# Designed miniproteins, single chains, continued (2): the designs that were tried, part 99

Each design is a single chain, and the fold is of that chain. pLDDT is the mean over its residues in the fold that is shown.

## One batch from the design tools (miniprotein)

Design m7433
Fold by ESMFold2-Fast:
Structure m7433 (fold): chain A 74 residues (1-74)
Amino acid sequence: SKEELRERLEEVREEVLATVEDPEIREKARDAGEKMMEWILSNETDPSKFDNAVKMFRDMLLSHVARLRARAAA
């Protein structure tokens, strides 16, 4: 269900955010993660693709955290 997918995406978001030591980067990543989750939930309704959607979300959020760190260092 859509609720099951949301819960799985929220678990991944909290797991990724727990690895972020910088509070400012963490908050920006939290906000971006919420937007990414809503986009995925609006576009994926096929339960057979949920594992792939969760993996994609993790990769997207980790990439975004890396970009936030690069931007902060500039």
Scores: mean pLDDT 84

Design m7434
Fold by ESMFold2-Fast:
Structure m7434 (fold): chain A 66 residues (1-66)
Amino acid sequence: STSEKPPFLKEIIEAAERILEGADEEEEVERIAKKFVELGIYSEEEAKEVAKAALEETIKVLEEKK
């Protein structure tokens, strides 16, 4: 159960770190969204929206902490 935290928090953090190192943001969003769809948590459209929002917030947190 992940009601209080975003699902795949560790994977989202690792994806955000890869984006900061020069990885393609769209590719990382698609990777996380695919996991959400595979588990039946979200529809394809919702999964991409949630994954993008989670990555953007995680990137902000990582940039602030430096």
Scores: mean pLDDT 74

Design m7435
Fold by ESMFold2-Fast:
Structure m7435 (fold): chain A 111 residues (1-111)
Amino acid sequence: SMKKEVKEKILKLAKEVKRLLDEYRRASGARREEIERELVKKFLELSKLEREALEKGLITPEEAREIAKEAGLSSEDVARVVGVVLRRVADEIGAEMVAEGRISASQAPAA
């Protein structure tokens, strides 16, 4: 069943995001940066798959919450990952704008 397959894929990605977030919290330096890149990538894959499944009616919002709970991925965990994604995007945009001469380095978001 398409519904069962999609739910299994969402659960697998949610568990991977939770594992990476836990590793990110323990990591430092170059390893933290590496885990951060993988965490952002997996979270965006999860978000896209979940959104598509909801839009197609393959899962309900209630089922999505149940899957997150089964994965151990709390709303606080999701908020933390969203914060990481937003910071990385802001850093990338800031660096591009400095390179283009649109803003000075002192105006870019702090690393």
Scores: mean pLDDT 84

Design m7436
Fold by ESMFold2-Fast:
Structure m7436 (fold): chain A 53 residues (1-53)
Amino acid sequence: RREVRESLSPENRAYRLELKREFLKAMGIEVTEEELRNLDDSELAKIAEELAK
């Protein structure tokens, strides 16, 4: 699958990490880079949902 190739690229990983940081910053949430790297998509969704309430 093309998705497998995309998921494994280091550029894609770095880009995803930056998007998560930008998103959290826009929400007013401050996290360390270490925490950001370990943040699961489900946890990120819960934070966004909580803030949207």
Scores: mean pLDDT 64

Design m7437
Fold by ESMFold2-Fast:
Structure m7437 (fold): chain A 90 residues (1-90)
Amino acid sequence: MIPELIEEVAEHLKKAKNAKTREEATEHLTRAFRALREAAELLATLSDEERERVAKEVEKVAKEGDAALAEIKADPMLMAALEEALAAVR
């Protein structure tokens, strides 16, 4: 289900920002991006009305994910892990 995938994205972003090593951060970010891709593919199959309903359902979790991503982008080690994870899920 899409809400579960968005929750998984947010959870892995939170784990990545709190990771003690670049390796741990890269692993969590890779999992976050895989879940995000799966959610995006499923969202593409929905009607506009269904997408709006899902967006409302995940609003709080998505906001938490965005906050975690902002913290990741502010940290040079975590930003490097983010770039590695993006390359891995290409």
Scores: mean pLDDT 83

Design m7438
Fold by ESMFold2-Fast:
Structure m7438 (fold): chain A 90 residues (1-90)
Amino acid sequence: SSSLRRRLEEEAREYGKEVRKLVEEAYEKVKEIVEEQRKKMREALETLSPVKGAVEAARYLSEGVEAIVEKLQELIQEKKKKEEEEKKLK
């Protein structure tokens, strides 16, 4: 009865792929937002006066945090919808 073990290993591998894809997609989205905001903050600090540069950099940081929260909420909502749809089919 090695067949049951092989079936469980195959299912675990498929679930592992789905979880990895979700984590990788979330990471890439967050990384893109962080990199874009870092670039804007750096430019503000280099081109503006120290006070104006600090204020603008703080604004970009705040915008970046809000964008990250929004993207993470979108990913959580999409996963929740898929799980609810799968429960209806079972």
Scores: mean pLDDT 71

Design m7439
Fold by ESMFold2-Fast:
Structure m7439 (fold): chain A 67 residues (1-67)
Amino acid sequence: MLPAVINAGKLSKQVTQSVTLNAGQQKQLRQLQAALIAELTKPEPDQDKISQKAQQLSDFLKQVQAA
């Protein structure tokens, strides 16, 4: 598993345990997670796209945590 995916997963758990997300933030989180899962579950998964989606999820979570 790519380090970016592992890091995004850990950050997701940390943020959801320590920060109360509003409905809009929860929707964005689900969309970003769904995009990453969709890429991971493709018959021909693209490692570069997986890394990019994981980074986007991580960046969103850091932004939410910083607010």
Scores: mean pLDDT 74

Design m7440
Fold by ESMFold2-Fast:
Structure m7440 (fold): chain A 67 residues (1-67)
Amino acid sequence: SEELTRLLIEGVMLAGQGRYQEALLKFREALRLAEEEGASEELLRTIRDGIAAAEKQLKALGLPIPE
């Protein structure tokens, strides 16, 4: 979907800017939408990897992980 693609692009862009908390929120929303749409296992894995990468960066920087 266009919305899913937009969320993923925004998440990647925010992560590239070092805005990992905002990137994480975009990837979480993308995962929710992808699951609702019955996305492929490859796409679900890609989104989960994005979430894990953002969380890892936040932990490395000593920043809180948002709810």
Scores: mean pLDDT 87

Design m7441
Fold by ESMFold2-Fast:
Structure m7441 (fold): chain A 69 residues (1-69)
Amino acid sequence: GEEEGLKAAEEARRRFRETGELPVPELTEEQRELTREIGRKLRLIGEAFEQALKGEPDEELMKESGYKG
């Protein structure tokens, strides 16, 4: 679960403090999928931001964000 992953990360930090070596935790498939999903959403936001910066914002994206001009 999410709590177990957080605890594993904290334990890795504790081990580094004790041994002086940086333990690199193995990323689970669940964590990799979550990272990919976040990356996908960040790319969409980046594209919308780039379009706004170029002076051509997507009207449909603005409607979904609930922004009132």
Scores: mean pLDDT 64

Design m7442
Fold by ESMFold2-Fast:
Structure m7442 (fold): chain A 60 residues (1-60)
Amino acid sequence: SMEEVIEKIKNATVEERRKLADELLAKAQQSTDWKERIEYETLAALVLAQIHLDELERKR
C-alpha cells in the first residue's frame, strides 16, 4: 500500500531513499495500469524532493 511505501521512506537513510526513488521509477515503467504508474511516479517525485530538501538543509 501507499502507506507502507511512505513508512519505508521515512525510516530510510539518504542513500536508501535514492535507491527507493529508483525502484519506484522502475515500478512505474513496468506498470501496465495507468493509476499504478501515476502513483509510483508521484511517490518517486516525493522521495526525490525530500532528498533535495535534506541536501539544502545540510548546506545551511
Scores: mean pLDDT 75

Design m7443
Fold by ESMFold2-Fast:
Structure m7443 (fold): chain A 72 residues (1-72)
Amino acid sequence: MSPEELYEQAVRAAGSGNFSEALRLIEELIRQGAYDLALEALDTLINYARLRGDSEGVKRAEELRERVLKLK
C-alpha cells in the first residue's frame, strides 16, 4: 500500500473513532519512512481524540508524534 493510501485510510479511521486502526496505519507510515504523512495523520488523530474526550488516545498519539519528530 502506498504512503498516500495509508494516510487516507488512517485519517478515515481516526474520523470514525477507530483509533487503534488509525495508529496501526500510522505505524506502517513510520515503518515506510513517510514521516511527514505520519505527522499529519497523528495531528488529525489528536484532534479527533480531543473532540471525543479521549485523554488516553491524545497522550498515546502525542507520545508517538514526539518519537517521529526525533526520527526526522
Scores: mean pLDDT 86

Design m7444
Fold by ESMFold2-Fast:
Structure m7444 (fold): chain A 61 residues (1-61)
Amino acid sequence: GPIEERAVKLIKEGKLEEAAEYLLTLSDEQQDRVLARVAVEGYIDEAQKTAELIKKKREEL
């Protein structure tokens, strides 16, 4: 949907910190779906880096 499309776009544009912050406002299921989608579309490194940023930000909360 439009919410998940915004996260996908941020990751594809290399805005990984902004993408991680945005994804943290979504459900865990939505986060997993977005990361899986960008990885399948060839953005494997960006997906991994975004997942690491999400993990780090969760530990800082």
Scores: mean pLDDT 86

Design m7445
Fold by ESMFold2-Fast:
Structure m7445 (fold): chain A 68 residues (1-68)
Amino acid sequence: SNEELIEEGLKVLKEKLPEEVYEKIKASIESQPTDEAALRTLLGILQRYAEETGDEELAAFVEKLKAA
């Protein structure tokens, strides 16, 4: 479900980001009007982070989310 995918993605970000940055992103995602919009926003953030860091595991996770 979109809720489960959002929860999984937020857990990944919480592990990789400073708490201040994570809380801002979480607030942005939670402010979205639908789960679909929240997931789209989360995917954009995860994709950008994977590209900036070269994190192959994160890139694979983003591909998995896009396929769902």
Scores: mean pLDDT 78

Design m7446
Fold by ESMFold2-Fast:
Structure m7446 (fold): chain A 74 residues (1-74)
Amino acid sequence: MNKELLITQALFAAMSGVLDAALELLKKIKGDKRVEKAIEVVERAKKEAETIETEEERIDLGSRTALEVYKLLY
């Protein structure tokens, strides 16, 4: 699978609040330091998601996480 396609799918998953799927997709990309930093961002977001009780806050976290990942990769 193309690296750009994996990144695009991971961004879509993160934006949708599906952080586990975003993490799995990013982990398929090996040897890229920016992707390793993006993985750390998603892992931190997953830990923060455990403290969130509302759907709106989960959506906001997903959107913020996707934006941070996008800025790291582009």
Scores: mean pLDDT 80

Design m7447
Fold by ESMFold2-Fast:
Structure m7447 (fold): chain A 65 residues (1-65)
Amino acid sequence: SKPTEEEIKALAKYLGISESTVKKAFKILEENKDLSEEEQIELLVEKTGLSREQARKIIRFYKLI
């Protein structure tokens, strides 16, 4: 399922980033779910300006939803 507003808010607070950045990252992951984790990390870094650590945490969270 798509992430809830509560999940977006919680992750944004946890990572110290904007809710809009989390939402953008989740959209990128949904559109690119067939890529490897490493490729998804690189794509998130490129498209959102996140660190590799932040990107990895977002991917791990996304897989739990």
Scores: mean pLDDT 83

Design m7448
Fold by ESMFold2-Fast:
Structure m7448 (fold): chain A 71 residues (1-71)
Amino acid sequence: SAAARRELQIELGTEAHEHIVKYAETGDEKEREKALELLKEMMRLAGYKGSEEEIERKAREVVEEELALLR
């Protein structure tokens, strides 16, 4: 259902943000990788129009924008 997809999107986005915060605090590259994977999954689930390469680029942009806000 649409409601179930929305809940999962929120969960994925929240988890991604937590991993971005952990990466900002620790510098642990594994946290950055986890955030990227969660964001890509969220974007695919949301029906983002684009290639896998465009999805990866956009996910990386989101991580860098969030990191800039935490600095």
Scores: mean pLDDT 84

Design m7449
Fold by ESMFold2-Fast:
Formats: sequence, structure tokens, C-alpha cells
Structure m7449 (fold): chain A 68 residues (1-68)
Amino acid sequence: AISALISSLLKLITAALNAINSNDLASALKNLEQALAIANTLSNLNVPAAASAISGISNTIAALKAQL
């Protein structure tokens, strides 16, 4: 269900933010890459907000990689 995918996406984003706050950039990156995969799935299911989510997650991944 789309609702289950959205819940998983939010859980992964929350885990990534917690990892960033703990300076665990590797775990943050892993969680964001999993979140990006779910956001792409939501985009393929025609969820209107998915494109903005993909952009936000991708930009955050790029910023984290710049800190490594």
C-alpha cells in the first residue's frame, strides 16, 4: 500500500537525521539511499509529492558525501 511506503520513507528519513546528529554519516547515507529508492517507487506510483521528495533526499545525500 502507498501509505506503508510513505511510513517507511518517513522512518528512514528520521533514522538518517538521527545518524547525522550522532555524526554517523555512513548510517545517514545508507538510510537516505534506502529512502531515495522508496521515493522513486512512489514517483512510479504517481504520488504527486514524490518528485520533491526525490530532489530533497538527493540534495541531502550530495551534501553528506561532500562532508566525507
Scores: mean pLDDT 82

Design m7450
Fold by ESMFold2-Fast:
Structure m7450 (fold): chain A 79 residues (1-79)
Amino acid sequence: TKKAIITVSGASGEQVVEAVKEAAEWANEVGAKLEGKVEKVDGKWKLTLTFYNMTEEEIEEAKKRIEEASGAEVEVEIE
């Protein structure tokens, strides 16, 4: 299992809400621990989602689901 940091940058408030909903739903389905941090940067939102105890396959699925739901730019770091 891995730790993953998924970052949504340059987002609207609506995009952040959709990203958080999908992240929470997926984390619950796979039994992962999820922590979130939201910041305002240059008039837009930055959301940092940290998942614990996920497989690489589950991390890739999280990225896809968050991108599809939010329509925002998404970055992934795996530790």
Scores: mean pLDDT 85

Design m7451
Fold by ESMFold2-Fast:
Structure m7451 (fold): chain A 68 residues (1-68)
Amino acid sequence: DAAAQIVKLILSDPVLRSKVLESEELRQLIEELSAAKNLEEVKTLTNKLIELLQPSSDITKKLLDLLK
């Protein structure tokens, strides 16, 4: 499941996990991603999370690779 792997990757990084815990908007996006019903919704929510979290290039590449 792409959504579950993306959530796990984000929450496994200490810096990204801290940002999610401190932001209601980011927590809501993680919840929406966990409830996503199709790949298009997963892609849209993941791209929004990347915009707001500004992860490292390595993590960004791993997140985008999970959408393939």
Scores: mean pLDDT 83

Design m7452
Fold by ESMFold2-Fast:
Structure m7452 (fold): chain A 64 residues (1-64)
Amino acid sequence: MAAADELEAEVRAWIEKTYQDALAKSLEEIRRDLEEAEKQRDTVLSTIRGAAYRRALEEKEAAA
C-alpha cells in the first residue's frame, strides 16, 4: 500500500521534527539563561572584589 506507507512516513517525519525542534528550543533557552546568569554573576563579583581590594589598600595606607 504505497499511498499509506508514504503518508505514514510523512506523518512520522513531521512529528519527529516538531518534537526535536521543541526539545532543542527548550534546552537551548535553559542553557543560554544559565550561561548568561553565570557570566553576570562573575562580572559583578569581579567588580566587587576589585573595589574591595582597592578600598582595603587605601584604608591601610590612610591608617598607617
Scores: mean pLDDT 76

Design m7453
Fold by ESMFold2-Fast:
Structure m7453 (fold): chain A 69 residues (1-69)
Amino acid sequence: DQAAIDSSLIRTYQGVERDRQGILQALQQNQQNLLQQGVSQEDADQFYQSGLKSVDAAAQQGKEVLARQ
């Protein structure tokens, strides 16, 4: 049943977006924690930016796979 499959995929797609948003918040919190632990601002920013790009790329790839069906 295509409707059941579509419904399942919509939930998975929304899950990917929610997971991405949660990880972005965790990355922001991690950046703050690193700064508080005495890590340099440049190193903390680098960790955040690297994680942000990786998560964004993974989320977009997941969405593309779901959208191409």
Scores: mean pLDDT 71

Design m7454
Fold by ESMFold2-Fast:
Structure m7454 (fold): chain A 80 residues (1-80)
Amino acid sequence: SAKEFAEIYAREYERLSKLSDDEVIEEARKVAEQGLASDDPTIQTLGKALLGTIEQYERGEVPRSAVINNTALLKARLEG
């Protein structure tokens, strides 16, 4: 449900915000891999988008918050 998605998203965003940069990137890569392994096309697309966001962050093109946001969103889709 929309409520469950929002609750998981908020919880994961808060949790990830407390991690180091390296830990955020490590977790983001694991979550992206889980998304790519899904048979749901929407989840696969989010996994690909998260990998792209990680690459943009490593190039200094987006803030750390973009990686956290996309990781939390994908975790909410995987758990909801």
Scores: mean pLDDT 89

Design m7455
Fold by ESMFold2-Fast:
Structure m7455 (fold): chain A 62 residues (1-62)
Amino acid sequence: SMDDVVNSVLETLNRLPDEKLRQEGINKVNQIMKDYQDGKISEQEALQRIGQILEDVHSSPP
């Protein structure tokens, strides 16, 4: 489930035409996953933060 969510978000980010926004989004997802794997945040917190990144992408102008 979490891996599917992460893969879906990363696929969405990789389709962004803006290189800077793409790299920043990918870096944020990677940092969230690292914090989750290190036990610094819960799965619920990780999913919430990943969801926020996706919402931010949908709010970006074309």
Scores: mean pLDDT 78

Design m7456
Fold by ESMFold2-Fast:
Structure m7456 (fold): chain A 119 residues (1-119)
Amino acid sequence: ATFTSEQILRIARELGLPEEDIEAIKKAIEMGNKLFLTTGDPSLTSAADLTPAHREAIRRLIELAKEAVEKGEKNVVISADVLDGPALSGSTGRAAKLGLEQAGKEVKVKEVRIEAPPP
């Protein structure tokens, strides 16, 4: 599954993240940056379903969003991929590619990958 910027913002609010983090996400989006979260689990429907790996991915997305805002970056694709199963290994960077296709422009891509702990 791939979560859009708006879905990530909703999840961040549901997780009770600080207002400064919520504001950073909003400002990054308003500046034309796109945030994507990719996971191998399509059943995630609420913040309560998120594993520690998904929460870490959201934290890193927020850090990159804050950095983009601080540097005045525009039209940056920021992607976090949660490696929560073998099915995702062949699709790493899929969210970043989707962002590039939607932009129709050469854009800067920032990607982080989060390994889920072994079962």
Scores: mean pLDDT 67

Design m7457
Fold by ESMFold2-Fast:
Structure m7457 (fold): chain A 117 residues (1-117)
Amino acid sequence: MEYKIEARVINEEPPVVEYKVYKDGKLIGEKRLELESFEEALDYASQIVIDEVVKKAKELGADRVEMEVTIDAENPKVTLRAKAEADGKKVEGIATGELPEPPSETFTVRGSFDVDL
């Protein structure tokens, strides 16, 4: 059993977050929301992905979520990835937004947290 959660920030006027949930490769849920700013859209996309990954991780019996945030200079975008797995079951979440201006260099930040309550 595998869950994939995707959120994409579309930098239009107003900015839009497209949210999709897949189970074993099948689309099982989707949502679209307009936000007031690109920063609010990125925050929302990141938060709903993290929240759903944590929820699914708890359901799977996973004790930890691993996260990675990449700021890409060559294809100017922010990507947040969150993963958890237990007993051969997986959940992966991805939040992506295109940057209006490219950063000077690509960098990646990694972290993890325990799934307690």
Scores: mean pLDDT 81

Design m7458
Fold by ESMFold2-Fast:
Structure m7458 (fold): chain A 110 residues (1-110)
Amino acid sequence: SDEEIKKEAKEYVETLLDLEEQLLKYLQADDKVAEEVKKKVQELVDFLKKLLENIDSLSVEEILKELRKIIEKEREIAELFEKNGDYELAALEYDQAKKIEEFIKELEEK
């Protein structure tokens, strides 16, 4: 049902927000991390917070579009980590993007 899809999406976004907030705190504690990276992770955190505030008013189609925007943001962050030599963090962000793609596909196959 649409309500079940919305509930699963909300729980997933809440988990992503917690992970990205933890990452942001970690990055902010390191003066050697490029400010561009910190800014992009902050932008993703802000995006996820706004999505959670509005998710109950969105259609399933709109939620799927917002989840696809998260994939784009995760990939941009991964590319910035690679550019700055943080290959392990880049790999984690690419893995997160892939997991979101798999999650969207599961929601669409219901």
Scores: mean pLDDT 88

Design m7459
Fold by ESMFold2-Fast:
Structure m7459 (fold): chain A 74 residues (1-74)
Amino acid sequence: SPEETELLVEVLTMLHDGTPIEEIEKKFREWVKENPELAKKVVEKLEEILAANPDAPERWKETVKKFREIVKEA
């Protein structure tokens, strides 16, 4: 959906721009509270991107791992 694409692009932009993981996590927790199903779909897409790009920075991998844990608890 357009909303899924917008959220995905925002996360990817923050990861590329070097936004602190703690700030990205805080914002992601807010999105999970607003729409947990949308957040889950975004995590699934991020996991697909990482699976296709094994050389992605460790920062990306750790951030997406935290997102999965947050969604799993929601």
Scores: mean pLDDT 83

Design m7460
Fold by ESMFold2-Fast:
Structure m7460 (fold): chain A 72 residues (1-72)
Amino acid sequence: GMKEELEEVQKENGGLSAAGAAYLATGQPAERVTVEKVGENVFRATAVAGDARAVVTSDRATGELTVTVGPA
């Protein structure tokens, strides 16, 4: 249904954003990308590239997006 379609888009966008952030930080392609549902409208994507880990948390109910990059 529509909810599942929105969740798949949110997962894909989260994963791509995390992978992109890790790549921009290191110049290396993401080696591992994971996306998990952490709330009804909230997904957390984590990507690792070289020595960096990027975490993207998105909430479709509020439109809030956080991106953090740190050591892997």
Scores: mean pLDDT 83

Design m7461
Fold by ESMFold2-Fast:
Structure m7461 (fold): chain A 92 residues (1-92)
Amino acid sequence: SAGKEAREAALRNAEELEERIARGEKGERAEVTVIAMSREDLESMSREEVARILRAAREALARDKTAKVTLITDESEESAESARAGAELLLA
């Protein structure tokens, strides 16, 4: 399903970022991809997988204030708004 592909991509990005942080890369902009999709797509992801992605993003921002968080949505206004609000609350 589309949700499975999005989940795998987000987990790969989180894993890559975790590796970069572990190597002690400083002063370089880190990018964390947070995938926010429709409810149907999100149902294919476990809560643990979503929590890992968000945790990696928060840890990246804590280490590097210049880190960029990218949200990927399915272009639904409701999905995009909910994901944006959630990310802003969790990362603030």
Scores: mean pLDDT 54

Design m7462
Fold by ESMFold2-Fast:
Structure m7462 (fold): chain A 97 residues (1-97)
Amino acid sequence: ATEGLDPQQTIDDIAALAKELSEEVANAVRRAAQAIKDPTLLESLYLAAAVSKAIADRTGNKKEAAIFLARVSAHIARQEGATEAAKYAEDVAKKLE
């Protein structure tokens, strides 16, 4: 595990951050996180969720932050080879636009 990260706790933390933006994005991000086996990619998804939450807090725009997180989640899931999780996140991003 990267720097002592618990994978299950990290997945739960990622989903909790995403849920503050959008329930649909939280579902997409949880699916992506569960499909990730590479701890570096899981850490990248956690950072993306944290950054998306920070953008929403700074701008007041949860929609833009949610779209950003969904797109990044799709990209990271694709890097893992999790094609179905990536497609689900892409579909959520398009729905929110």
Scores: mean pLDDT 83

Design m7463
Fold by ESMFold2-Fast:
Structure m7463 (fold): chain A 60 residues (1-60)
Amino acid sequence: SGRDLLLESIEIGGRKAKEYLAKWKKENPNPSPEEALKLTIETFALMANTAGREERRRLA
């Protein structure tokens, strides 16, 4: 169960990161690659953390 949730979170996180990055680049015409990467990683990590937290709640 946790594995399936994590895989789905990875896909959702990646899609949301791309959408957020595209919007951010449109508003910021000269973004740094570091800032873009940081935003992508943060979105990805949030989705993965959410899936893990839900799985732990079921076990507790």
Scores: mean pLDDT 65

Design m7464
Fold by ESMFold2-Fast:
Structure m7464 (fold): chain A 67 residues (1-67)
Amino acid sequence: KKEFDEAAKQMREKAERAAELADKGDFEGARKELEEMVRIGEKVPELKSAAEALAERLEAYIEAKEK
């Protein structure tokens, strides 16, 4: 479905951006991208579980880089 494909693409782009910002030491920016990714996933019920799983992994990644 078009809405699903577009949302999945945006979630992936936000996840990649969050990781990139964390690698650069911009942990606040990384978390903002993570929040946007979660909001996109919440709007598409079929992606909610995937968004939650990605958010958990990204938060762990940011936490590891921050420490």
Scores: mean pLDDT 80

Design m7465
Fold by ESMFold2-Fast:
Structure m7465 (fold): chain A 74 residues (1-74)
Amino acid sequence: SDYQQKLQQMQQVTDEASSLGSPEEAKQLRDAFNRVKEEADKNPSVAVSIYSQAKKAFEALRDRLAAQKAQQQS
């Protein structure tokens, strides 16, 4: 449950990044998240490995996106 919710949250952030001018970085993360989803049913351990690799990039993108939004709204 929590795992699937986290994947949805990550995908939402990458979609927002595409809208705000980070389409290439968002695409790389979306590709990684899609691979996690594809593997989650058949190979959960592989899905976890892919997720772990994408997590740092996701966190960096999320922080950058939040800062960019704050600048646009201020």
Scores: mean pLDDT 72

Design m7466
Fold by ESMFold2-Fast:
Structure m7466 (fold): chain A 70 residues (1-70)
Amino acid sequence: MIPAVRVLVEAVQKTVEKVNPDLPPEEIAQWKKRLEEALKESEKNYEENKDKYDTPALIADDKRIEAELA
């Protein structure tokens, strides 16, 4: 599993719940479903391309996105 992607997904989920508390539960569930599907695909791609996902550039991008969502 890709640790950076997992942390990012969790951060996004928490941000959506905090920023949009009035959103219907069905919409939140749909959003979580899409995130989980993306995570599964990312995990599969990571196993196939481990060396590419450990680049400093990718780690920097993950941190940048997380900061923008904070």
Scores: mean pLDDT 65

Design m7467
Fold by ESMFold2-Fast:
Structure m7467 (fold): chain A 76 residues (1-76)
Amino acid sequence: MLSPEERTAAFRAALAELRAQRDALTAEIAGLSPDQRRAFLAHLEQLRDFIRAHADPDVAAELEAVLDELAAAARA
């Protein structure tokens, strides 16, 4: 079982990686079919729930902002 500090460090690492890959992920999303985009949006909602349950609130807010950008790309 991860400690709260280990879990927070893992979420901060994930945030940095998502920010580094944001433009590449947005380009990948643009290539998805409508069915794939719907599945992706559903996965983002599951990930959002997981983040809210486990991450520090400040890190959660920053992660959710990146997920909002990815969701907007999937809806475009």
Scores: mean pLDDT 80

Design m7468
Fold by ESMFold2-Fast:
Structure m7468 (fold): chain A 100 residues (1-100)
Amino acid sequence: SEELKKLEELKELHDRFLEIVDQMLSKSSPEEQKYILKAYEIFEEVLEKAIEAIENKDWEKAEKLLKAAKEMLKVLEEGYKNNEDPKEILKRIEEIKKKL
């Protein structure tokens, strides 16, 4: 089903985001960990809304939220790869959320 495919896509997205979060947390100061955890919290909120949109068959909203979640993951992956300041990664993720 289309619903199952979208939910599987969201699960893969979540698993990948969490893997990077775990790696970042292991290398971060307590202060930096606060920014990383806040970014994860925002991502989880977007993911929860995407699941709700899929369950309600609101495909336009689901696609918009899925696109935002993918963009957030890209920001986190690139930030981690480049040893970017977690505070700056959080700001970029907050800007993505603001456009929703």
Scores: mean pLDDT 89

Design m7469
Fold by ESMFold2-Fast:
Structure m7469 (fold): chain A 71 residues (1-71)
Amino acid sequence: MEEERKRGLELVKRGLAAYLRTAREGTEAQAAEVRDLVVRAGKATKEGDLETAERYTEEALALAERYLQEL
C-alpha cells in the first residue's frame, strides 16, 4: 500500500511535468488537454487504480510530445 502510494505520486509528478512543459512551449488549449489527462490520472491514483493512473499519465506524456514535435 505505501509503495503503491509512492507510485501514484510519482505518476502525478510525471504528468504535471508534461503539463508544465506544454504550458510553456505549446498553446493554452494544448496545455488544457494535457492537464485534463493529469487530473484523470490523479483521480485514479486516489481510488487506488494505479493501472488506470499509469495509462492516463502515459497518454498525457504522449500528447505533450505530439504537440511539442509540431512546434
Scores: mean pLDDT 79

